# Designs tried in a protein design run: designed miniproteins, single chains, continued (3). Part 57

Each design is a single chain, and the fold is of that chain. pLDDT is the mean over its residues in the fold that is shown.

## One batch from the design tools (miniprotein)

Design m9970
Fold by ESMFold2-Fast:
Structure m9970 (fold): chain A 100 residues (1-100)
Amino acid sequence: MSQVEQDMRRAKEVAEALLKRVEEEVKKKGVLSVEEFEKIVEELKSKSDPIGQALLDLTLNLAKGIARKENPDGKLSLEQIKAAIEEALERVLDALRLAS
């Protein structure tokens, strides 16, 4: 497997791990605050390589942007978090493709 294919696979694995962790927390609590989402991101980031860290940082920034625009209470729905993860993953994958 090429380095780019490995990096793309790693980005997808980190995105899937984040989504699974968020789905478990939302199932327990119904909604996540931005602060709760940030804690999940920081936990995964501490265990991630640079590609995973970049994906997680971008996802958190996008989710914070959604909350500022749409959620004055600072809470995030599962659908909003999924949208942030999908957008971050697409941007990371596009950057990796362009670097190749």
Scores: mean pLDDT 83

Design m9971
Fold by ESMFold2-Fast:
Structure m9971 (fold): chain A 80 residues (1-80)
Amino acid sequence: SKKEIKEEIIKLVKDELDKIAEQNKNLPPKEQIEILEEAAKILKEIAEKYMKEKGLSKEEIEEVLKEIEKYVEKLKKEIE
């Protein structure tokens, strides 16, 4: 279902962002944030393309991307 696709994408992106944050935790905070923001941009682009290919609506895609963005902001606050 479309709900399962959304939940799967959110989980996969969050898991990948967590791994990236953990791998870079010993770098200076500014560099950690820059890497995280770049990774998030790429992952959002991949997720959007995949959701479009699976026939999700613009509104459904926007909802998922917004949740990913909120998670990125949470991780950035943990670094600062």
Scores: mean pLDDT 88

Design m9972
Fold by ESMFold2-Fast:
Structure m9972 (fold): chain A 57 residues (1-57)
Amino acid sequence: MSEEQLQSGVEKGRELLKTDSAGGRTVGGALLAEGREQGDERAIRAGEELIKASAPA
């Protein structure tokens, strides 16, 4: 995954978390899955952070 693709995905996930926590969690899960398939630590970490952020405060 490119730096730009990762950045775009994270920004979209964070925007979704403001209005749709389920959507933000879904984006986080997609980044995590993609990162695991490609061995991309940055995508794995970004996905984990979005999933964590989607949990009720």
Scores: mean pLDDT 78

Design m9973
Fold by ESMFold2-Fast:
Structure m9973 (fold): chain A 83 residues (1-83)
Amino acid sequence: SSSQRDQVMRQIADILNRTRDILSRRYPSDTVRQIMTLAGQHAFDLINNGIGDVNTLVQRLIDYFRRQGLFDAADVLRRVMQS
């Protein structure tokens, strides 16, 4: 439903914002921007393809980051999800 989709989008945005804040302490702004652009685009694609569970979305994003060689971003995202 539209209400459930909006709730999932807000939860993912919060998780990604917390991930960005941690990465911003470790990496230059351009690097963080590139990582967050990839994360946002991939999250949008997953939601549009019918994934409505936040835990599944985050696990798919972690796997995506690992496939892109972004291992620290994957570990940060995992920790944020567990918080």
Scores: mean pLDDT 86

Design m9974
Fold by ESMFold2-Fast:
Structure m9974 (fold): chain A 79 residues (1-79)
Amino acid sequence: MSPEEKRTALRIALREGAAGARAVAHDGVPLEEALEQAARRAREEGEKAGLSEELIEEAVEFAVNLARFLADSELEIDA
């Protein structure tokens, strides 16, 4: 995997994870729905970016875990 592809995967994960947590914290979206949205969007963006399945899976996992962690911690996040 190239460093550029890994960086793209990380950016997608951070963006979609933060957006998911923000949806729970600020918009009252149910946690499970927000996690599903984060996973779906991370996968869609990874596929559009031409990332490998491995990197897409990593981005999805990171986005979901980040969204759950930040929602549980009541942190305010700019997506």
Scores: mean pLDDT 80

Design m9975
Fold by ESMFold2-Fast:
Structure m9975 (fold): chain A 75 residues (1-75)
Amino acid sequence: GLDEAVANAIAALTSYAKGYVKAEKEDPELGKKVKANLDALRQATEAGFAAHPDALARVQAEIDKALEKYKKEAE
């Protein structure tokens, strides 16, 4: 159902967000590639949840939270 789709999207995007932050710090060229993949997944998620704005907002908030958390951990 929708809740499972939201949970799966959050898990996938937060995993990519963690990978992006780590890659950007260790290898900027790899970081660019991971960021492009993260951006593509975010766009696909936005399109997939276009009819469900509350679900999209929840996914987006969790991704932003994960990026902030992993950037702090990478310092």
Scores: mean pLDDT 82

Design m9976
Fold by ESMFold2-Fast:
Structure m9976 (fold): chain A 62 residues (1-62)
Amino acid sequence: SAEALAAYREHGDEIDRRVTRLVVEGRLRTNEEALAAMGELLAELTGIRLSPAEVRELIRAS
């Protein structure tokens, strides 16, 4: 949790930019799909794997 929060804070701008682009391009249609994409991007950038529910909790903690 603390490690994931620190990683998200470090990479949050990049994750938000990539997810926003996918939403604008119509590739993500729901909040659940966006949370899943955020989790996959966090895993790609840092190796930390989170469920959509854990990503949502992480955003609320940020």
Scores: mean pLDDT 78

Design m9977
Fold by ESMFold2-Fast:
Structure m9977 (fold): chain A 91 residues (1-91)
Amino acid sequence: VPPELRKRFREAMEKLAGAVGELEQAIASGTGWEEAKARFDEAVDELVRIARESPELGRGAVRFLQGMADGASPEVAAYLREAARRLEEVL
């Protein structure tokens, strides 16, 4: 895997993890869901692009999303599982 693509993957995964934390905060506070969801969707879109370029990184992202979903609230877990399914479709 090229270093540039590994860097993009790391950055996308960090953005995803941050957005998941923001979604959980939005559920707890009742505010900021739209902004957090937009950031989540942007990170998922980038991971889909990366998965098309590198199925190896795509499979890694799927495993990570599934792991995150197991510890997430039901609403956030549903979005994480949907993101994993979307990635699987391009692998």
Scores: mean pLDDT 88

Design m9978
Fold by ESMFold2-Fast:
Structure m9978 (fold): chain A 108 residues (1-108)
Amino acid sequence: MPREHPDNPVSAMHLTMYDLFSKNLEEKEVEEKIEEAVEKLRQAMLDALREAGDEDDPEKRREVEAALETFREETRDAIKRRRKDDDPGRLVTEVMTRVGAAMERLRR
């Protein structure tokens, strides 16, 4: 199928996050999807560092790793806390807003 950016990490992560919050996934599938989202986010954040010219900045690299750890923990907690809450669009928007803010900090 013709797609403009099929391997865009931000778009791919959004789809993974939507699946994560919209589907009744077993615990093992939740962990697999979290790992998938973390890898997509890592790529997006590294791309943002590169765009800012800070790819070799050790402080920015530490910020990326800290953000990925926070993302993993917050996503896992949100799923455990709201597994029976069926508003996946709101959960995805909240997570993606925080991701966008973190990426904007990397571009500054």
Scores: mean pLDDT 69

Design m9979
Fold by ESMFold2-Fast:
Structure m9979 (fold): chain A 70 residues (1-70)
Amino acid sequence: LQELLEEAKKKYEEYKAQADKLSAEAQRGIATGTVTEETLQLREEYRKAQAAADMYKMNAESLELLLKEK
């Protein structure tokens, strides 16, 4: 159970970092006022990474509660 919690936290950090990077690149495209296929792809990848991060965050919170209940 502790191993699952550590893995969930690690995955959350990985996907959050990926989402932050993708968000910065997508925002750069928006700032130039030019929408390209690359910009649309970055936005889609950002959404997927953010959803994955949120999922692992929820899983980590649930696992922490289970560990505290012992």
Scores: mean pLDDT 75

Design m9980
Fold by ESMFold2-Fast:
Structure m9980 (fold): chain A 61 residues (1-61)
Amino acid sequence: SARVEELRKKAVDAAAKLDMSGVNKYLKELQDLLSADPVRARLEVTETSVEMADVMRKVLF
């Protein structure tokens, strides 16, 4: 959904800025949005975490 994509992009953007409070905020909002589907919540959070790790690696190197 558009909201899931928006929250994932905000979490990745926060990670690029090394804003850990922003990352935690948007990941929590993503989990809360998907609370009725814990399997999907885990997948979306995991995929977002991989994207965050990739962007943080580029910022740090």
Scores: mean pLDDT 85

Design m9981
Fold by ESMFold2-Fast:
Structure m9981 (fold): chain A 79 residues (1-79)
Amino acid sequence: DWKLQLQKAISLLMDAAKSMDSEKQNLIQQLVAAVGAGDKDSAVKYATQLADYVGASPETKQKIVDLVTKAADAQQAAK
C-alpha cells in the first residue's frame, strides 16, 4: 500500500523532470530510503527539494508531499 503512494509520488516527479541527472537520481534514492525507514520529516524534505529542482507546479508539489507523507506514515505504522 505505502509503496503505491510512493510510486505515485515518484511518477509525478519523473513526469515533471525534463531530464534525469545524477543529482535528481540521488534525491530520488534518498526519498525512497526515507519513506522506507518511516522517516516522514526527511521524506517530506527530500520530496520538496526534488519537486522544486524539477520545477513542479505548486499543485503538483502539494500532491507529491501528500503522497510521500501518506507513504511514510503507512510504513511507520507497519508493525
Scores: mean pLDDT 78

Design m9982
Fold by ESMFold2-Fast:
Structure m9982 (fold): chain A 88 residues (1-88)
Amino acid sequence: MLSERKALALGIAGALLGMGAVAQANLVPPSEESREIALRDAERGLELAKEALEKGPEVAQPAAEAGIRAAERGREAAENPEKPAPLS
């Protein structure tokens, strides 16, 4: 079914987005710019996920699980960007 393959694609894209978003939150202050970059990166990740689907289901299982978890993290970071800490 398409849903299962879509889960694999979402998994890979989510993993890339999630890891990227978390890293950006620590490196740069989460703002509209970093938010847009994270979202655009997710679209590129989805394209790569499409190619990964052709490689085979051998990567599907671990990628789908990791991607789903990363997708939730990335979505939270993108939806609610953290603010920089004030100078103490």
Scores: mean pLDDT 55

Design m9983
Fold by ESMFold2-Fast:
Order: C-alpha cells, then sequence, then structure tokens
Structure m9983 (fold): chain A 90 residues (1-90)
C-alpha cells in the first residue's frame, strides 16, 4: 500500500540518520514527500505523515555540518511546509 511505502521510506530515512548518513536520509525524505504528493491519501493522513517528515528533516538539519547538507535539509523542510499550507488551504 501507499502508506506501507511511505512508512518504509520514513524508517529508511531514520536508519540512515542514526548511522550518520545524512545524504541517504535526505534522499529517502525527498522520496517519501514525492510518494505522498502523488498519493490519493486523505488530507488528515497526509498531514500526519508531513508532521513525521518535518520532525525527521529537523533532526537532519541539527546533525548537518556541511553547507550542502544544511541547504538540502532546509530545501526539504520548505517543501514539507509548502505542502502543509497547500493542504490546509484546500
Amino acid sequence: STEEEITTLINKAQEALNNGDLSTAIKYLVKAIETLQKSNLPKSIKLGYLQQLQQLAMKVLQQSETQQQILSAIAVLLQIIGEQFNLELA
């Protein structure tokens, strides 16, 4: 299911983050957002996943040391916030 796919991607992002692999964590966060955007999931469920993704992206930002890592984490956070606003206005 789409929810199982999103949960798997979130778990992979968390595992990468726990291993200090920020680039892989960012990759899985981006893929989770993309999967969520393409899904037909109810608004309430999408908002729940976006909140989880935001928390993970914040943790990636907190562990970021390079300019590229910081900018990538900020870009993902802005994408999540944008999606939250779009859903709240719909």
Scores: mean pLDDT 88

Design m9984
Fold by ESMFold2-Fast:
Structure m9984 (fold): chain A 66 residues (1-66)
Amino acid sequence: APEAVLRLRRNLMRLGYRHPSGDASYDPELEARIRAALDAAGLPLDGVLDGERLVALSRHLEFPRA
């Protein structure tokens, strides 16, 4: 869901992490990558970001901390 992806991106930026694109707009490629990373870790895509999901996203998406 685009809304959940945008919420995750906002939370990541708020915590000092940035996706390489830097764009806050809907990106189907980014959504697919986030969904695949969370699915690989066995975590739901609901826009909620806790420590466990943050670690999973950092590990599977390989994006830098800003």
Scores: mean pLDDT 58

Design m9985
Fold by ESMFold2-Fast:
Structure m9985 (fold): chain A 115 residues (1-115)
Amino acid sequence: ILSERERMDFMARVLAQLLKNYEEQLRLIKKAKAGEISLEEVKKRIESLLKQSLSALRDARDVNAEDPQLVAQVDELINLNKKIGSALKESLSKAAAETLRAIETVSRVANGLKA
């Protein structure tokens, strides 16, 4: 059984990892638009990062299952992660827009943990 402090520390680490993953996704999209990486390769790398993000979010949800506010925030992030995956099938510009929304939500949740 994890203490409240250990659960909050875990959540903070998950949010930091999500931010790193989403910032990397934006860098990959910029490289693809510049012709430095193929569309197939950028899609493969972003799908891998989204899978890693989803795994971390599911772990965060399980660890914080008794906190309905945090569960709701994690579920919002899971839905945004899924929207990035759907947008990636349509266009890189749509994937970038959804990734920016995910970064904004991660930042909002992380700021809430500091209170």
Scores: mean pLDDT 87

Design m9986
Fold by ESMFold2-Fast:
Structure m9986 (fold): chain A 114 residues (1-114)
Amino acid sequence: MKKVEELIERLKKLGLNEETVEILKKLLEEDPIKALVAIEAIAYTLYQSTKKPEYKKILEEAKKLLEPHKEELKEEGKEIMLKNGRTLPEEESEEAFFDYLRAIATEEIEKIEK
């Protein structure tokens, strides 16, 4: 729990907007693993757009914390993608795993915004 809170605070200091920070805090209270999935998805997106090393470090730390849950998250992500009418990735890769995490993150964030 404390490590996930530290990742949220680091994203906030790097300029993540207050609305997204509050959503992550609500996710953390309900499901720390889902909060961590959202943190990885956000850090990945911000790293791809900015190329700042700080986002890459957060991304790598989030990945390490998610590793024990990787197979369960793949299964959940596949189910969410199929439920939403999206095509599954053709090859099992790191990029495919990110697609699964993004699907999970989007669904959980939408639940909190309701």
Scores: mean pLDDT 77

Design m9987
Fold by ESMFold2-Fast:
Structure m9987 (fold): chain A 120 residues (1-120)
Amino acid sequence: SKEEVIKKLKELGKKAIEALKNKDFEEFADNFEEMISLLVSYLVSKGLLSDEEVLEISKLLNKFKDAIENKDLEGAIETLEELIKLLEKLKEKHPEAAELLDTVIEIEKELIKILKELKK
């Protein structure tokens, strides 16, 4: 159900946030990737995401993972900001998915705040 997916997204997001606060960048990236993969799988299952949009999200996830592996915190922040813009556009196209998309957007905003503090 949508409610069960939102609950799982929040659980994965919380794990990503806690990992990042502990400077466990591998666990952060893994939980973030699982969260986005769950979001994409759900949206595809509902017919709300095109193949082109799936590829765009996949490209951003690969760029994010590469930035984290290279300890490029600025690149990671920029990629998360690009992903937020994409999810905001999806929310405009599909208002019925707004609650689910807002859940992920708010987690991504929190991750950006933590990454910015880690760069100082």
Scores: mean pLDDT 90

Design m9988
Fold by ESMFold2-Fast:
Structure m9988 (fold): chain A 71 residues (1-71)
Amino acid sequence: MVQRIERIDAPESVTVPAGGSATAVVTFSDGSVTTVEIPAPAEVGTYTVTVPVTDGAGRVTEVTMTITAVA
């Protein structure tokens, strides 16, 4: 079966420890679910991160999040 991205559950803005990670949950049309980990830099700061998610048809959907890395 060709999987398509049905929905992406990702926070628009998230605060994580420096060197930690944020997660996005991707649900595909066949009911399968995967998580994408977005690593935060080890340096404290605010970063805009864009993560590409590819579906089973080869289509790319970009997920943009603002990550605030704290001490």
Scores: mean pLDDT 76

Design m9989
Fold by ESMFold2-Fast:
Structure m9989 (fold): chain A 91 residues (1-91)
Amino acid sequence: GLSEEEEALLTEPSRAAEALLAEVIEERLRREGRETLSREELLEALRETLERTPDEAARLLLEAKIYAEAEKDMEKARALVEEALALLRKR
């Protein structure tokens, strides 16, 4: 599991990524006139959020989520989280 220090480092980029994802989902729901997205549409929203994300650490965390959810590649997802942590430790 993540340490308290690692969780603290990931907090701001994770919140930024989740806030932007929520905005993209809301835009798509409004466009489609629906209350829920399909699994496929949610994965498209994740990819759109990745393109809109200016922070590199937040992008790595979103990419990790895509690998975990779409590809079911937990090894790649973990590698991306570790890359985000390494980037945040350099700041």
Scores: mean pLDDT 77

Design m9990
Fold by ESMFold2-Fast:
Structure m9990 (fold): chain A 84 residues (1-84)
Amino acid sequence: SFEDKVRELLAEPGFRAMLIRQLDELVAREKARPSLSEEDKAAIEAGLAKVKAILNDPSASVDEQVKALLEFNQFVLDLRLKAS
C-alpha cells in the first residue's frame, strides 16, 4: 500500500529531511492564501511544529510518524474545504 511504502521511506534519514522541507513549502503556500485567517495560519503552523517534532523524535515509531503525517494532511484538506 501507499502507507506501507511511506513507512519504508521514513526509515531513511534523507527521506525524512526531504519530507520536512516539502511540509515547510506546503505550509508557506497555505499561509500565503489571502482567504486564510490569522487564527488558521497559527493553527497550521502549530500543526507543522507537531508533525516535525514527531518526525525528528528518535523514540517515535514509524506508525506514529505515519499517523501524524496523515492527520496533518487531513487538517490541511479540512482548512481548504472550509475556505470554499
Scores: mean pLDDT 81

Design m9991
Fold by ESMFold2-Fast:
Formats: structure tokens, C-alpha cells, sequence
Structure m9991 (fold): chain A 56 residues (1-56)
């Protein structure tokens, strides 16, 4: 499903520390890495609440 593809891409970017690309994937054009990291952490919590395992 598209959700599984999204989770795989998110996991790749999160593991790489590419928070700006994660924000862009959600439709946000951010310049601040700290703000992008907070968005990525919220998305991680959301995916984990749905039963997905996110690697760090």
C-alpha cells in the first residue's frame, strides 16, 4: 500500500537525519532543521501509534 511505501521512505530519511526532506514529504518547506526535526518526531509518534516500527 502507499502507506507502507511512505513508512519505508520515512524510516530511510529519519535514520539519515534528513528532517528537512521529511517535512517536504508532508508538504512543508522548512529552512530550520530544529523545526523539521520536531515535525519528524511527531510523524514518528503517529506512525508508531499505528503499529509501525521506526528505526533510529
Amino acid sequence: SKLEELVEKFNELYKAGDYLSIAKMSGLDLEDEEEAKKIAERMKEGLESLGYEIEV
Scores: mean pLDDT 79

Design m9992
Fold by ESMFold2-Fast:
Structure m9992 (fold): chain A 74 residues (1-74)
Amino acid sequence: SEMEKLREYNLFLDELTEEAKEMLAAGVPEEEIIKKMVEKIIEFRKSLGIPVTPLIEKNIEDGVRDIVKEMKAK
């Protein structure tokens, strides 16, 4: 169901966010972290058969950039 897919996606995002925090702590450049997160999110959505439109890709990138900025500020 759509609700089950959304829950699985949110859990995936939480795990990916923790991986990104570890990469930041290890000194990985911000742009590399953003690139990896965006690529993993797009591939995860494709694996579930969820459509990935240009608007969704932009929203993913914008969201990832905001998350990484918050990690750097805190």
Scores: mean pLDDT 81

Design m9993
Fold by ESMFold2-Fast:
Structure m9993 (fold): chain A 81 residues (1-81)
Amino acid sequence: SSSTIDEEGRRLAEDTRRRLPAIEEEIRKHKPSVEFVVGLRLQSVALRWMASQASDPAVREELLEEAERLDELAKLAEEKL
């Protein structure tokens, strides 16, 4: 249902946001792998897909915001390859 997708989307956005500082620290301290960069890109795609399924505009915006942050981190990691 739409309410279930919105609740799952909100949780996914919140969980992603909580993980971002650790991902940024990993990129800062270590040389990334191609697999790590691909993983970040796939996470961003998953967030964008969930956003397309969300009926609540606020949930959609949160998912897209965190997807954009993952894309920025993936770009920074890719520049170190």
Scores: mean pLDDT 88

Design m9994
Fold by ESMFold2-Fast:
Structure m9994 (fold): chain A 92 residues (1-92)
Amino acid sequence: SKEEEEAEEAFKRLLELFEAGVSFEELMRWLALQADPSASDAEIDAKIANFMAKAKKAFPELTDEELKEMFMKRLREQLKEAKEKLEEEKKK
């Protein structure tokens, strides 16, 4: 239940970021800081670069911009589904 409460709070913060129009870079920085609040800018930049390198290896035909858009679109769709499920649970 504590893990579920922490996940719900993180989800609400993530929704607020999307409502504010977060960029890919801002979202990745926020996620890195959620995993390690003490992470330096250099460590965060390295994690983002590693993510992009792996994404590019999986989809070598896509540009970096197309990869970022694909990631953001998929995450937005997942957040919408999660929000709808959370609202349904509140009705019970």
Scores: mean pLDDT 77

Design m9995
Fold by ESMFold2-Fast:
Structure m9995 (fold): chain A 69 residues (1-69)
Amino acid sequence: MELRKKAEELLEESLKLVNSIKDIFYEASATVYVMKAIVALTLPMSEEEQLEVAEEALKKVKEIAKKAE
């Protein structure tokens, strides 16, 4: 339960960051990574793997947001 909740919190942070991106192309790129993570979390996997997916998505969104500045 704890790891799943943490993964959901990381995805929420990613979505908030995507919404802060003003450039439409960088916003679209970041949205693709978040959507990929959401789809992956619907597949049967361990809570540990779910956390890793969410962490990687947040990392990618942060990289794209910084590049959009």
Scores: mean pLDDT 79

Design m9996
Fold by ESMFold2-Fast:
Structure m9996 (fold): chain A 73 residues (1-73)
Amino acid sequence: SMVEQAEKALKEAEESGNPFLVAAQKLYLGRAYAQAGDLEKARRYFEESLKIARELGNETLAAVAERQLAALG
């Protein structure tokens, strides 16, 4: 499933120690949960991604996370 693929990708990103990859994969996992209808988990992962993006000063990634959160309601 898309969720299983996204969970694996997040684990690999976490193992890499690269916070940009962790934030990006949390966005992907959030989208996977949204597609699966789990909007509460989707929101959590988008919020976690947004927090990391802001800590990194990555405005592009933060804007993507904010847009995904707005789309959830």
Scores: mean pLDDT 89

Design m9997
Fold by ESMFold2-Fast:
Structure m9997 (fold): chain A 82 residues (1-82)
Amino acid sequence: GAAEEAVRLARRAGEAAGKGDRAFAENPDDRKALAAAVGGALATMGAVFQGELAGAGEAAARAAREAGERLGGRLGVRAAEG
């Protein structure tokens, strides 16, 4: 389901963040990778939280994931620029 997919996304984001951190200072393409990794992690957190609260269905978990991605994207951009 969406929650399981969000967990998978967060794991991939964590791996990307590890690689992006090492190359970030020398490769501007890694700024996008870092932003995606942060977005994925926050999306997973949102989806899991939403699922726990009310036995939320696929749609609710997806909405939480999308909200987390938007928030994570904004924070990732700031982290990459900062």
Scores: mean pLDDT 56

Design m9998
Fold by ESMFold2-Fast:
Structure m9998 (fold): chain A 70 residues (1-70)
Amino acid sequence: MEEQARAGADALEELARRSEDPEVSEALRRMARAIRDRDAQALTRAATELEKLGALDEALELASRAIGAA
């Protein structure tokens, strides 16, 4: 559980570092932080922001792959 959450959060942080869009980068970092902190409200806010930016599907796919590998 904790290892899988960390893998997903680490993948989102890596995607944030590679993102050229500062809004997407910041939303990805907030989502990663929410996952680490197990903060459901923060996670919902970050996911909503990523959805508005069109980056949610990419973030979920990457996190899912990282979790499956952990």
Scores: mean pLDDT 77

Design m9999
Fold by ESMFold2-Fast:
Structure m9999 (fold): chain A 82 residues (1-82)
Amino acid sequence: EKLYTPPEEIKKALSEVGVTKDKLTRGEISAALSDLVNKLGLGDPEDPRIIDASGTLLGKILGKDRMTEVELYKAILSKLKE
């Protein structure tokens, strides 16, 4: 299974949910992002399709305050491929 090395900014964000590994599988990254969204309460209760990352390190890394869960995962995984 392919392992990915996250950039330091993403690694720092994932450390908020206890993820400190140097290399992660795609599944581990997706699970950690889901845990981070839940821990920080970023899901919009009025629209469950929307994540509001404004004021967070995650929003700063992505340069976007509001996004869907699919857009979030795609953006993070894209940064891992570069």
Scores: mean pLDDT 74

Design m10000
Fold by ESMFold2-Fast:
Structure m10000 (fold): chain A 91 residues (1-91)
Amino acid sequence: MKLEELAEEAGEKVKLLLLKLGYPEEEAERIAEEVKEALLVLGLEAAEEALEKLKELEEKLSNSENVEEVKDELEKLIKELLEKAKEKKEA
């Protein structure tokens, strides 16, 4: 996949997961855009890895067993991606 297409798909999954977890639509859209921008900075391999993790979280959330764990893991993933992108821009 092209990097932009993969980053867009990952951003869309972030938005959907945040909405399912009860985040406001405006906040979910903002965070999804920030993740998309971060993945464009980090590159193809990072985007592929992030999308794979997001698909795993989506499956866990669909079972409704681990909602709090999915929320914590998603927030951690988002923070890690944003920090890595910031470091790469400053390097």
Scores: mean pLDDT 81

Design m10001
Fold by ESMFold2-Fast:
Structure m10001 (fold): chain A 112 residues (1-112)
Amino acid sequence: SEYDKKALEYSRKAIDYSLKAIMAAMRGDIETARKYLEKAEEYLKKAEELLKKNPNPSKDTLRSVELAKESIRLAKEVLQQVEDGKFDPIFAVGAILRVIGDGLDVDLYLSK
């Protein structure tokens, strides 16, 4: 449905901005990281509103929203670690790989 397509697109944008936020935070650009997180949360909210309007959301669409939530959570954790001066580079690398994987999963759903 058009609701499924748009929700998948918004979930993909939320994941993309989450990755950008992690990369900005790792460079010490806290202001840019926060702005990217705001955009990620905006796109997640748009995806969730489409889920509420869709009477029969696809399994892929439901999964994409969960992946977007995970990507935002990981980006928030990396930003918080940088702000607290407790940056864990092993965690950050794992977060990047997970967010990239989340994006690739949503790209696969969009290719159907």
Scores: mean pLDDT 92

Design m10002
Fold by ESMFold2-Fast:
Structure m10002 (fold): chain A 92 residues (1-92)
Amino acid sequence: MQEGIERAKRLLDEGRPLEAARVLKEIIDKSGYVDKETAELGVEAALRLIDEGRIDEAQELLNYLSEKATPEAKEVILKRVPEIEQRIMEKK
């Protein structure tokens, strides 16, 4: 799990949010849940995907995060929803 998280962070730093999203989904599938750190990285990946006009991929990632979120992860996602919605509206 930690190695996957570090890889996702590196991919985001390299401007590769689509690949980061794939790594995050693999982490979620393997673990069966979304912790706070995975949720924070997932939201950042989704925001970058939105900035690139990849709305469908961002929405898919956000759904993945929401379905398996722990209570702490759910709070992270909910707190960031207004920012996500604003970014989507700016691109559509």
Scores: mean pLDDT 82

Design m10003
Fold by ESMFold2-Fast:
Structure m10003 (fold): chain A 98 residues (1-98)
Amino acid sequence: SARERARAALQAFVDAVEAKANTLKDKEKSQNVINMARLLGDQALALIDAGALDPDKAAEIAQKGTDKINSIKNPTADELLNAIYETGRQLGEAALAT
């Protein structure tokens, strides 16, 4: 279903962020990045389940976020947080349009 595809895409986004965050030397910054990605994923899933966010739009936005995260060879915590922020902003805009 569209909801199952969106859940998978959001989980893939979180997994991609976690993989890149694990390359960070600063463990505290790494954990903060991981926590922010997980929070965004959980909130987006809650909005989808509430019917407040279109699952097809959520899947598309999450996939674009994953592609952005995977494009960064030597990420800083700030670059990862910026990508999480931008993905969250787009998910928020999609929810307002739903």
Scores: mean pLDDT 90

